# Designed miniproteins, single chains, continued (3), part 46

Each design is a single chain, and the fold is of that chain. pLDDT is the mean over its residues in the fold that is shown.

## One batch from the design tools (miniprotein)

Design m9582
Fold by ESMFold2-Fast:
Structure m9582 (fold): chain A 82 residues (1-82)
Amino acid sequence: MEKEKEEKEKLDLGIQYLFRAAAYEIAGDYEKAKKLLEEAKKNGGELIKEAVEALENKDWVSFLEKVLELMGVTPSQPIKLK
């Protein structure tokens, strides 16, 4: 699993689960959201775990920041949460 392509595939799957979990959270379907967060955690990676924790804490700003970081996109600079 230490291949850049496999790492990217795991990251992409994790991000997909994170987006789906977020959509279910917005829809009020918390049980499905929780299941999707567990699937995201199974894909591994500390950034995925940080994004899961942010969404579990209902911290949407941190969640989006972590998801963008997972996608290789730097959050807006210089404006950033302190």
Scores: mean pLDDT 71

Design m9583
Fold by ESMFold2-Fast:
Structure m9583 (fold): chain A 96 residues (1-96)
Amino acid sequence: AEAEALRKAIEILKEGIEKTDNPKVKSILEEARKAFEELLKDLEAGKLTPSQVAARTVGIILRMIGEALDLGDEEDLKFVSEVITKIFKEWDRLDA
């Protein structure tokens, strides 16, 4: 369940990278993608509990928000916010 959500987050980030023409936004999304790929590797290696996956996911998202706010552009912030919203929707689809 968590591994599937991480794979979907990576797919969403890859789609965002392809859709944006702003190199600064691409950089934010690429760093998040790498962080989620590392998180998936750690989970698949049996190193993480579900709560640890959730905590690291929150950390990645908070970094994306901080970097997007630093751009000072409303359209870029909205784009990053849309990507984050899509990631949260995949997490909400996990069986309880």
Scores: mean pLDDT 82

Design m9584
Fold by ESMFold2-Fast:
Structure m9584 (fold): chain A 86 residues (1-86)
Amino acid sequence: MLNQLQIEAATAALARDYDRAIALVREAVERGLGPAVAADVAALGALVARFRGDEEAAARFQAAADAVATDPEAATAALIATLREL
């Protein structure tokens, strides 16, 4: 259930267009990310951050993805904060 922006972000990351991948992840969040897709967006953010060598951002995205199963609202807020800081 990835939306078009999440699919395009993954495609950009695979093509090594990391700036586009980050921009598409941010756009997905700004379009009203719900808890149901928060884990997917966080996982994509972690993947993009790892490809860029940003281990701190990757760890923050991965923590948000892992937290969605336990506390989706808090995890979604943390993901939005992390994406806005990038």
Scores: mean pLDDT 69

Design m9585
Fold by ESMFold2-Fast:
Structure m9585 (fold): chain A 104 residues (1-104)
Amino acid sequence: SSVEQLMRSNIEGIEAMLEQLEDPSNSELEKLLAVAVALSTAETILRMIKTHGPPSKELMERLIRLLRRLGEKLRRLYEETGNPVYKKSAERVEEMRREVEEAR
């Protein structure tokens, strides 16, 4: 469906933002912008799931793995920097991951 294709594109967008967070050459500002984009995109996907139902098993599993990786990276960035934005973002990502798991 067109909705599933849009969800796939949004998942790919979060994957690109995670790569920005994993790049050690990126500044903290660039990483914080990547966090904001990733979280906003994840909220959009979660809203689409709640409105249209879950996509394919493949996409749900891909999204769950991605949210786990994103949460783990944000927790590590908090441990390294002490910036509370990373901690709050990691907590929100874990909440969204649980909601995705419940919707499958």
Scores: mean pLDDT 90

Design m9586
Fold by ESMFold2-Fast:
Structure m9586 (fold): chain A 75 residues (1-75)
Amino acid sequence: SSLVEEAKKVAEEIEKLVGQYLEKQGFSEELKQQALEQTRQINQKTLDLLEKTKDESILEKLRKLLEELKEALAK
């Protein structure tokens, strides 16, 4: 599904930006790895839910989260 493929790309960008944000905040390597693992788990559950429901609002919510992370990194 093109919807799931799009959401996967957004989720991958979210994971990357979370990593950048944690670096900027000066988190320890252990805390960064723990937070990134949680981010990956949440992303996987979100993608699984999207695949099962085919609810486009899930992709919209992921895009909104990505925008919020970009804003946080710009500050």
Scores: mean pLDDT 84

Design m9587
Fold by ESMFold2-Fast:
Structure m9587 (fold): chain A 95 residues (1-95)
Amino acid sequence: MREEAIKLLEETKKKVEEAKTMDELKQVVSEFLKKAGELLKKALDEGDTELAKILEKTMNEVAKVYQEGVKNKNVEKAKEELLKILDESLKKLKE
């Protein structure tokens, strides 16, 4: 599961970097939240409370940043904030 979470975050980071519009960013965020939610359920089912907390926090921060980006219509700022969140989560998962 930790390896799957790392892979998901790295793939999502690449897709965020490649996104050019808010609509493309919405697709990336929606897919991330869906897959992260599936991993969160697995982590909870297996009693991995540390991984579950990291995933839940990351999902909440990603959703918040995306909503603020939509309100402000600033795709570049939304991308910057999302990449920062994903990098912080990757650091916690790798160590």
Scores: mean pLDDT 86

Design m9588
Fold by ESMFold2-Fast:
Structure m9588 (fold): chain A 83 residues (1-83)
Amino acid sequence: MEELRKILEMARELVEEAKEALKKGDYLTANLLAGAAALAAAVAIVLAKKEGDEEAKKEAERILEEAQRVALEAQAKLLAKKA
């Protein structure tokens, strides 16, 4: 399905952009992009389950885990920066 492919591609792109923002010290942008990537990955999981696409589901789950990791790191940095 074209929708599943596009959402997976969007989720991958968003997580990579979040990782780049994190490297640059832009923790607010990193957190927002990682949150967007997590939402896109969650939608991809639902669509993959509907299609019975186990490989796409596993890929979406990996992206979700990576996005959550980036978001947590960005959030920790934002809290430290306020001190």
Scores: mean pLDDT 84

Design m9589
Fold by ESMFold2-Fast:
Structure m9589 (fold): chain A 60 residues (1-60)
Amino acid sequence: SAIDAAFERMLAQMSLEELQDLLAELQELLDFLQQKNAPQSVIDAIQQQIAAVQARIAAL
């Protein structure tokens, strides 16, 4: 999707430090959403973003 493509382009321009900060923020957001019983579709979307950030960090 256009959003996924934009997210991947953003990750490609980020430093390792920025990627690690983003990963921490997404993990905190995931914990918050799980505590609030957010819809599974929202939780899945954040988990996919976390996986993309982790994959980018591993490739560096």
Scores: mean pLDDT 86

Design m9590
Fold by ESMFold2-Fast:
Structure m9590 (fold): chain A 90 residues (1-90)
Amino acid sequence: SIKEKLEEVRKIFEEIAQTLADKNPEAARLAKIAVDYLKKALEGNEKTIKTALRFAIAAFKAVKNMSTDPEVQKKAEEAIKLLEEILKEL
């Protein structure tokens, strides 16, 4: 379901935020902001879900661009693609 996909992406970006906390604190802060937008999408109605997802995608793209860690970049790219597919289904 869409909710299960959103929950999976939330877990990925919480892991990214933890990984970046010491190496890139600014990127870690943006990842946490993106996770907050995902939580709002999970709790929101149909109108607010799309807006929250768009903000989360933008924040995650910024996190990917701020990180030089290839594993972080790969995980972020995979999660962003999942969010973009969810947005297309809405």
Scores: mean pLDDT 79

Design m9591
Fold by ESMFold2-Fast:
Order: sequence, then structure tokens, then C-alpha cells
Structure m9591 (fold): chain A 67 residues (1-67)
Amino acid sequence: SAVDEQIKKLEEEYDKEVQKILDAYKKQMADPSLSNDEKLKLTYQTFAEVAEVEGKYIEEVAALKKA
């Protein structure tokens, strides 16, 4: 159905966005000029960004599953 197709697209978008965030994190963490404090802050910021993307995905899927 059209709803099932939209949910699959949201799952693919979610996976791609999370991978993009993690790839950016890995590249930034590879910078030898970063202090331990900066690396720790980057780690927490990355977890927060992933959580926001997950929340958006959950809300959009719920909206598509109209009763």
C-alpha cells in the first residue's frame, strides 16, 4: 500500500541520516588537534542528534498509521 511504501522510505531516510551523523562523528574524532573535552562534547552532541532523528522517525511513522 502507499502507507507501507511511505514507512519504508522513512526507514531508509532514518538509516541514512543516522549513518551520516555517525560518519561525521568518526571524521571529527580522527582530528588529532581535538582535546579530550572537545571529543567528549562531540560524543554527547552526536548521541543527542541521533536521539532527535529517532524521535522524528517515530512521530512520522505514527502519523502515517492513521486509524
Scores: mean pLDDT 84

Design m9592
Fold by ESMFold2-Fast:
Structure m9592 (fold): chain A 79 residues (1-79)
Amino acid sequence: SAMLAESARLLVEEAPAYVELAREAAASEDPRKAAALLAAVGIMLAAMDFVRPYADPETAAALDRAIAEIRAAMREALA
C-alpha cells in the first residue's frame, strides 16, 4: 500500500519526538503524567510495527532503529 509506505516514512521523521516523549516520561515526577506519556508512545510503537512490512528496506531499517531507541527510553522510564 502506497499510503502505508508513506506513513512509515513519516513515522521515521517523527521518531525523535516519540523518543523525547519517552524520555520526558522517564524524567517525570508525576506518575499520572508518566503513564499518559508512556501510553501515547506505546500507541506510536504499535503504529510503527504495523506499517513496517509496507516500508522499503531503507525505511524499514530506519523504523527498526527508531523502535529500538524508543523502547530503550521506555525501559529507562519503567526502571
Scores: mean pLDDT 85

Design m9593
Fold by ESMFold2-Fast:
Structure m9593 (fold): chain A 65 residues (1-65)
Amino acid sequence: DARRRELERRLREVGKETGVHISIFETLGEILTLVIGESEEKTREATERANRVNAEFGFPPAGGI
């Protein structure tokens, strides 16, 4: 899916900019975004940015149901 590849590219850039690791997986037809950072503050910032990207592409928020 071209949309998913673009989402992954955008989220990879967010992770690079914030210094955290962002992973995307698909389960039961849902897309789950996991944000892994060294500190709660960095993880929160990256999650907020990832949520904005996910919203632009019509996907659920990072760490959401």
Scores: mean pLDDT 69

Design m9594
Fold by ESMFold2-Fast:
Structure m9594 (fold): chain A 87 residues (1-87)
Amino acid sequence: STAEDIATVERQWATFEALVAARVAEAAKAPPEERRALLADTIAGVDEFIRWLRAQLAESTDPELRALLAGIIARAEAVRAELEALR
């Protein structure tokens, strides 16, 4: 159902935000070489998550779910840009 799909997307986003925050905190404490590798790996994870979100958006016909997915994609792209700025 759309409500279950919305709940799933919201849960995936919350998990993703927590993982990115943890990786950024780890990178901040790391030596430069390790920080660069951690940030690169985190960016790769963000790219994979954006690809998954775009696939969900392509399959969705519900306007509420589509709006949620588009909003999360925009936020994930902003997170990606912030991570690139930290490299």
Scores: mean pLDDT 87

Design m9595
Fold by ESMFold2-Fast:
Structure m9595 (fold): chain A 100 residues (1-100)
Amino acid sequence: SNEEKAIKLLEEYKKKVKELVEKLIETGDEKYLEEIEKLRKETVAKLKELIPEKASEIEYQLNIAYDAIKESFKNKDEEGIKKALKALEEFIEKKIKELK
């Protein structure tokens, strides 16, 4: 189903965004922030095709999380980045459960 494909996409997104955030923290390299934004945009585009009725809410929350990570990175606030990632992971886990 489209819901099963969306679950798989969200699980992959959660894994990849965590890896990119860990690299962002480890290296301090802005290129990982750019990769996080690209991953977000690509994930949202695919979700709009699979689950258009729910995609707008997910897009909104992913944008909030990205902005929080970006602002914390700009301020050299490692704990802020980790907190934003944790909130994003919890949101994704909630959406996966709702799609099951």
Scores: mean pLDDT 89

Design m9596
Fold by ESMFold2-Fast:
Structure m9596 (fold): chain A 82 residues (1-82)
Amino acid sequence: SNLFNYLQNLIATSTRDDLVGTMTTLGNYFLNLMNRRNADQSTQDQMQNLFNSALNSLQQGDLDSARLSLQQLTDLYDTLLS
């Protein structure tokens, strides 16, 4: 997934100071995209929760949990683009 590759690169290159702002911007971008695709509020909330979970795991240095959250995020995103 292009989204997964983008997020992996972002994690590898982002500083701690940039991480919250970058993830918030991405979350808003994907929520706007989902709204334009007529995704329901429940799906939008799930996407936001997965972004927040990934960010929290990254801040704690739990890369395994971060990768799991990102995988779930990309699976949801890819389903919406299908």
Scores: mean pLDDT 67

Design m9597
Fold by ESMFold2-Fast:
Structure m9597 (fold): chain A 70 residues (1-70)
Amino acid sequence: SDEELLKEIETILEDLESKIPLIKTKELAENVIKGLDEFLEEAEKTLPKEVYEKIKKKIEELKEKIKKQV
């Protein structure tokens, strides 16, 4: 279901958020952000619109947090 899919992706993103303090270099930050952008591009084409919009919002928040740390 869309709910289960959203929850699973949110769990993965929460795990990533918990690891943001470990991102100590600009190079690592850029690589993580690139991976998030690539995932978001794929998600736009494959996920239901409602799930995609929620995931997009969370990913943009994570990118902002990563950028502010380095």
Scores: mean pLDDT 84

Design m9598
Fold by ESMFold2-Fast:
Structure m9598 (fold): chain A 96 residues (1-96)
Amino acid sequence: MEISDVEVEAVLLVMQVGLAIEAARKGDLEEAIEMVETAIERLKELLEVAPEEKRPHLEAAIRHLEEAREALRKGDAEEAIRHLEEAAEHLHRAAA
């Protein structure tokens, strides 16, 4: 995969994480969980083809998405949103 493809997918994942944040804010926790689980799967696939310099940011994004998923399962939307925002920051760095 070319670097440009990784950067494009990272931008799309930032948008998807933004939608998960909005779902969590609305109290649609099951929808937010589904969006987060899909984002984790896509990120794990992206990590397999990402160049070494992008990998730490993608790995950090996965960890924050996993923590957000656990917070959503516990009904803690505020904690989940903080982790989703951290994941988005790491994805933004991977897109650069």
Scores: mean pLDDT 85

Design m9599
Fold by ESMFold2-Fast:
Structure m9599 (fold): chain A 76 residues (1-76)
Amino acid sequence: SEEEARELVREFLRRLGLSEEEIEEAVERFVGFLSTLPEELRKKFIERLKELVESDLSPEEKIERFNEILEEIGDE
């Protein structure tokens, strides 16, 4: 759901060390982007993001994984 996506993105960015204002702006942009995607791709993104948030990967690895997810979805 949209609320779940907002919460996951916010938590993900928070763990990367972004400021609160940067996080909120990025969350709004990502939620807006997700709303343009088919439901299937939206759910895939949310699922992958949840895995990243729950993972003990380093911040650098999380950034790399996040970029891979965006790249994959962007190619669709």
Scores: mean pLDDT 73

Design m9600
Fold by ESMFold2-Fast:
Structure m9600 (fold): chain A 55 residues (1-55)
Amino acid sequence: MPSREQIQKMNETADKIFKERAEELKKLGEHDMITYVKAGIQALEEARKKLEEEL
């Protein structure tokens, strides 16, 4: 069972990935909100995968 600390770490990792991608998209002039939502979902998936690799 994932601990509260593991969940927080996953959320922090997802936030970092999303911010990085959002900045790249903004530099490219992307204004489609759906594209940013997809980036957020992908960030959560990557954060979950990284957490699983640490287990």
Scores: mean pLDDT 77

Design m9601
Fold by ESMFold2-Fast:
Structure m9601 (fold): chain A 74 residues (1-74)
Amino acid sequence: ADPQELDDEVELALVEILVGIANFYADQGKFDAARGAVDLAEEHVKNSGLSPEAKAEAERLIADARARVDAAEQ
């Protein structure tokens, strides 16, 4: 087992959890809380030693979540 592969899996799982939380708050009309969850995911990714592949996937998940929150608020 490669430690980087395990770290990538854990970090991506955390991003997925935070994206899920953001979607849940957006569905409830709590857009500030939803954006807070997306911002936490973004800060976590910026401060983590993700592989380039895992970082690209995390950034995609975060961008998709932010777009969904913005669309839901309109």
Scores: mean pLDDT 82

Design m9602
Fold by ESMFold2-Fast:
Structure m9602 (fold): chain A 84 residues (1-84)
Amino acid sequence: MDDFLQLSQSPDPRVSGLGHFQLGLIFRQQGRLDLAIHHLTLASQSPDRTIQVASLIQLGQIFRQQGRFDDSQQWLDQAQQVGQ
């Protein structure tokens, strides 16, 4: 966790995006969905297209699990647009 927290604080947006993505996955596994959404939202702004798309898909899945279907679809639509 500390390593990924340090990565998330990197001035390199590719490195910080990876750190936020990994923290988002860890918090999702812990059921800490508010923190997972926060870190995955920051990761979705990464200039790394792979991290951006993966983060948007994770957000869509979390919102669907919460029954927030409109929010879920919005994140998944963004993932498709970025993936083009």
Scores: mean pLDDT 84

Design m9603
Fold by ESMFold2-Fast:
Structure m9603 (fold): chain A 68 residues (1-68)
Amino acid sequence: ARAHLEEGRRLYLQGRYAEAAEHFRRAIAEDPAYEEAWLGLIMALQELGRDEEAAAVAREARAVLSKL
């Protein structure tokens, strides 16, 4: 989880938003308690213009994190 979060951040800073989003999704799959991975995924999707997907992820994050 941490390794995917760190790689996602690195890719995001390089402007490689699609690859960053994939690593953030993997971080969430391994540990859904990583709030930073949810935020990173939302931000990457927004940079890609996938605003509807970003909104869906934000709703899922609220539901999942409220249980953790």
Scores: mean pLDDT 83

Design m9604
Fold by ESMFold2-Fast:
Structure m9604 (fold): chain A 94 residues (1-94)
Amino acid sequence: LEEEIRRLLEEIEKLVEELLKKEKNPKRAQTLQDFIDAMRRAFEERRYENLRLIAEAMIWYLSSRYGDDPLAQKIIELLKRLVELVDELIEEEK
């Protein structure tokens, strides 16, 4: 399960890097980078409830700022899958 989460995070990071290539607003670019850095840190520190909250916050941010962008929609789908896997991992740690 942790390995699946790691691979999913790597895929999300790759897609966010593609989104960053076309992002012209430096504040939005910084926010995207901050989300990735925060999720990576939460995962490495095994703070899975924090990882879940950060992923949910990023879903809301992408939905509000990127509308119908197909790349952003793909990232949102992967983030929703990440939340599901993290919920499974949290249940296993009980």
Scores: mean pLDDT 83

Design m9605
Fold by ESMFold2-Fast:
Parts: structure tokens; sequence; C-alpha cells
Structure m9605 (fold): chain A 94 residues (1-94)
């Protein structure tokens, strides 16, 4: 039993969320970048779907970098919003 690339990406997004709540923005961004790499490797996702998911995560990272003074909870909220959009997008495909 091995995790799919998408399941591994979800694992890294959960680690990013924990890092944001701990106040570690740089580590959280590194975990989001790892999640992006795993999403790009999943053969079940179309190229168009990969582009949309990566764009959502890249936008979340840009918002986090632009707003360093936000509380840990507010920063976590940005990533949670991105994850919710991705889950909605994936649910429309199957």
Amino acid sequence: VTLTPLEKAEEYLNKALAALLAGDLDTAIEYVEQAIKYIEQDPRLSPELKEEIVAILRRAVARLRANPDLSPERKAGILLGAVAMIRTLLSKHE
C-alpha cells in the first residue's frame, strides 16, 4: 500500500497548515511547494486540472507572502480556503 501522489500532496498541505499555525511561514511555503510537485506527478489528473490546482495554491502562497502581519489563524484560513476550492474542483471530476 503506497499513497497516491494526490494523497501525498494532501499530507504536505496538512503539514503546511500545521506550520502556519506554529507561525513558521517559510516552512509552510516549502510544504505547499512539495504538494505542488506531487499534484503535477499524479497521472489521474488532466493537464488542465493540474494547472487550475497549481494556480489556486500559487495564489494562496502569494497572499501569504503579501500579508506577513496576519495572525497564524488568518494565514491558516488562506490555505484552508485554497484546499476547499481544490476539493470542490476534484469532486466535479468524479
Scores: mean pLDDT 84

Design m9606
Fold by ESMFold2-Fast:
Structure m9606 (fold): chain A 72 residues (1-72)
Amino acid sequence: DLRETAELLEQAARYAREGDAEKGIEYVRKAQELGKVDQGTADAIIDYLRKGDYERAATMAEAQARHLRELA
């Protein structure tokens, strides 16, 4: 479900803004499991989280969530 995937990415963005990289990565991976986020996009968000670039990770996750909501 596109809407469910968007909600998981929005939660990942919230964890990123809180500085919780582990939870951020967990929720990006949950979104990937639904098959509505491509591997490259998910890997990019996870890479930003691992580097501690929480603002970029959150912004990218939020942008992807918005895109999925528009497609739903």
Scores: mean pLDDT 86

Design m9607
Fold by ESMFold2-Fast:
Structure m9607 (fold): chain A 67 residues (1-67)
Amino acid sequence: AAKAFDGVTGEESPLGIDMTLLENEVAKMIVAGASREEVIEWLQREYGMSREVAEATIDAIEAALKA
């Protein structure tokens, strides 16, 4: 539905959590053999993230780990 306009801002972070802490937890799961989908489900369950936010978070962490 492309009718709503209620501010799409990046200022609201997931529960105000430090991204470095999230990166460490996600990296640990990936090293343990978790799939991308499993990490998304974990982020949704533990942090209440939407799928879109969880996917963006994983993309950012994977980019950081690649560097």
Scores: mean pLDDT 68

Design m9608
Fold by ESMFold2-Fast:
Structure m9608 (fold): chain A 70 residues (1-70)
Amino acid sequence: VSPEVRRLLAILRHLAKHSRNPEIRERAARLIGTGSTDREELEALVREAERLDPETVAAARAKVEQSEAA
């Protein structure tokens, strides 16, 4: 799995637990549950979440960046 896909999956895991939008939570949980690694599909959901719940997406990105720090 590419680093980009791994990063997207980490963001989606955060969104599945913490997003204020129930549709985003359900869709993120479903993609994680199916084991999808389609970068375009994962990116599309993150972009939609960023439009609908930008605060939670920003928090998810910050947490992932902190985890990636050496």
Scores: mean pLDDT 81

Design m9609
Fold by ESMFold2-Fast:
Structure m9609 (fold): chain A 93 residues (1-93)
Amino acid sequence: SVPILSRQQFNDLFSQIQGLAIRVSQQARQRGDQDMVDQISQIVRDGTVNIQQYRDRGDWQGMSQVLYNIGSQIVSYAQQVGVPIPQSFIQNI
């Protein structure tokens, strides 16, 4: 089961995921891979909406699970395009 993140852990990980998504999208754009840029944008957008829905319910377990799912997908794209991932980030996914 996915551990429930504290508010601080959640905010820190969310910021790291958003930063990584930006870097991966920049690399995808440089490669002319608009499909990857669009997929990353959709993952972040849909995930943010889903996180807000769980937040409105007070469901921190649901929020944590969505965040880990987004993070895992963005990490996969980062590895595909050769964007470096901080070791501390990898340990939290």
Scores: mean pLDDT 84

Design m9610
Fold by ESMFold2-Fast:
Structure m9610 (fold): chain A 67 residues (1-67)
Amino acid sequence: MDDLLKELEKLSKEAKKLGDLKTEQQSKNLINVLKIFSKRSTPDTLADMIKMIKEQIKKIRERLKKI
């Protein structure tokens, strides 16, 4: 959990430095979603959300590497 939050915060900062406001906002939205689901979801729902967020992080990383 904490590792995903740290990764998303790093991606948000990197996107901001590169001027990619869309990717910065996407990363911040994923942080908010993860925080909400960690407090208000069953363990199974949280596991599915973590899997989805990891996939989104992978896509964001690939996008930022091309800039």
Scores: mean pLDDT 78

Design m9611
Fold by ESMFold2-Fast:
Structure m9611 (fold): chain A 86 residues (1-86)
Amino acid sequence: MELTPEELAVLRAIYDLGGFATEEEIAKKLGISRPTVRRILDRLVARGLVERFVNEKGETVYRLTPAGSRAIEEHVRQELAAARAA
């Protein structure tokens, strides 16, 4: 699967936040605007890498799917292996 740098950054942010995040949390972590985060999240949901749901507080929350978790975990593992090998 081809992840753009933007999609990878958002997946990494959700992963670092424990696999769940709001638009606000992702935007704050990455230092980008919430509308930008929303556009990227819409693409990730369309690809089945992230799922959207509403929590008990009425907040929209995004969760890594099993496919999304595998994609980002593999990428992080490859980066760490490359850093250790260099």
Scores: mean pLDDT 79

Design m9612
Fold by ESMFold2-Fast:
Structure m9612 (fold): chain A 96 residues (1-96)
Amino acid sequence: KKKEEIEKELEEIAKKIEEKLSEIGKELTKEKREDDLDLLIHYAVALVELKLQELGDKSHYKREDIEEAQKRVDEFEAELPEEYQPLADELKEIVK
């Protein structure tokens, strides 16, 4: 893909993620679950980084970099409490 197309896709994903995290943040802050919000933010960042690696030219992004980004996503997902798995799934859907 052209660099401009990649940048547009990432901007759209970033906006959707920001909107979703803002919505989640309002509820979790009221419930004093700021640590859980921090985990969800880290998970969302890892998902966006994985998407960036996948959208990049193979000449710029190595297969190992994609595998490492996927591992980070898996690690953060494993740290999330089970009660937040539906929110994690929604964030994953926005990025993919």
Scores: mean pLDDT 72

Design m9613
Fold by ESMFold2-Fast:
Structure m9613 (fold): chain A 60 residues (1-60)
Amino acid sequence: DEAERLAREYERRAAEAIPTISATFESLGRPPLDEAERETLRRTGGLGGRQTAEERAAAA
């Protein structure tokens, strides 16, 4: 019930974040998000995976 609602919310937030992160990588000439990274973003609602992906884009 509550877990299902949270899972859907995380999935929704990840769906919104992934295109933005992908666009950032493309602008920097970096390769797009890996399949594993996309799955991590979906599971964490973009929190953990997104931060890591953004750090790589900014640092590299």
Scores: mean pLDDT 64

Design m9614
Fold by ESMFold2-Fast:
Structure m9614 (fold): chain A 90 residues (1-90)
Amino acid sequence: MEEARKRLEELAARLFSDDPEVRIQAVKEIYRLAVEHPELLPEAMVALDRASKDPDFDVAATATIALGVLATYAKIQGREEDVERARELA
């Protein structure tokens, strides 16, 4: 898990790049990393939520789609009592 977490931190930093192509690639890699390491879903979704507000349309659209898919994936994994308990705590 140390390698995956380190990679997520590096990719999240790339979301601040001046190059929108670098930011799009970071969004795609964050999505892939979260699918491969579901334990990183909360942090990955925070990074993608930020990217969904990017001034570049392609970056924002890519992040919005990725965030939606990951939200569905998290719900499938936690569609048991965990999702309801998290909602009650909020």
Scores: mean pLDDT 76

Design m9615
Fold by ESMFold2-Fast:
Structure m9615 (fold): chain A 76 residues (1-76)
Amino acid sequence: MLPSRAQLREMVAAYIQQLLQTDPKNPVTFAVGARITSVALRWEGHPELGDLLLQAAEAALRGDRATVQRILAQVQ
């Protein structure tokens, strides 16, 4: 059984914040993990959180930190 929506939101926010703290020269590792986690969130019945995490991961892969920051604000 998944934790509460509030706990999941905090976990997703922490992951997105980690994407922002990652060295811009090597964002790939965390971004790939975020994409995998987004699929799991969608399958567990949290497509909104999954979609936000996927968008943050794709922005991080592009080096678009401004978009990652906006998505973090939406999750928090």
Scores: mean pLDDT 72

Design m9616
Fold by ESMFold2-Fast:
Structure m9616 (fold): chain A 98 residues (1-98)
Amino acid sequence: SEAEELLERARETLEVALGFVRTNRLATPEEIERLEELVETEVESLEELAELLREAAEILERILAENPDWPEEQREAVRLLAEALRDLAVQAERLAKQ
């Protein structure tokens, strides 16, 4: 279903984001722990998925804001991941209203 495909894309994007910030050591242990919790969270609805994805995007945006001196390529990667999570959240919210 469209919901199952969206959930799979969301999970994949969350795992990519977590892996990227871990590999590049871009986040605090507390930020990593919260992203890990979000990746492992089993959502009961598309509305909950949208909220979870928005929280993940906000964590990435905060990481980006706290690190203005990082190389531009790393900043761009985090920005694109945050944008992807926000887009998936919008898609989840729209699908939830159907």
Scores: mean pLDDT 86

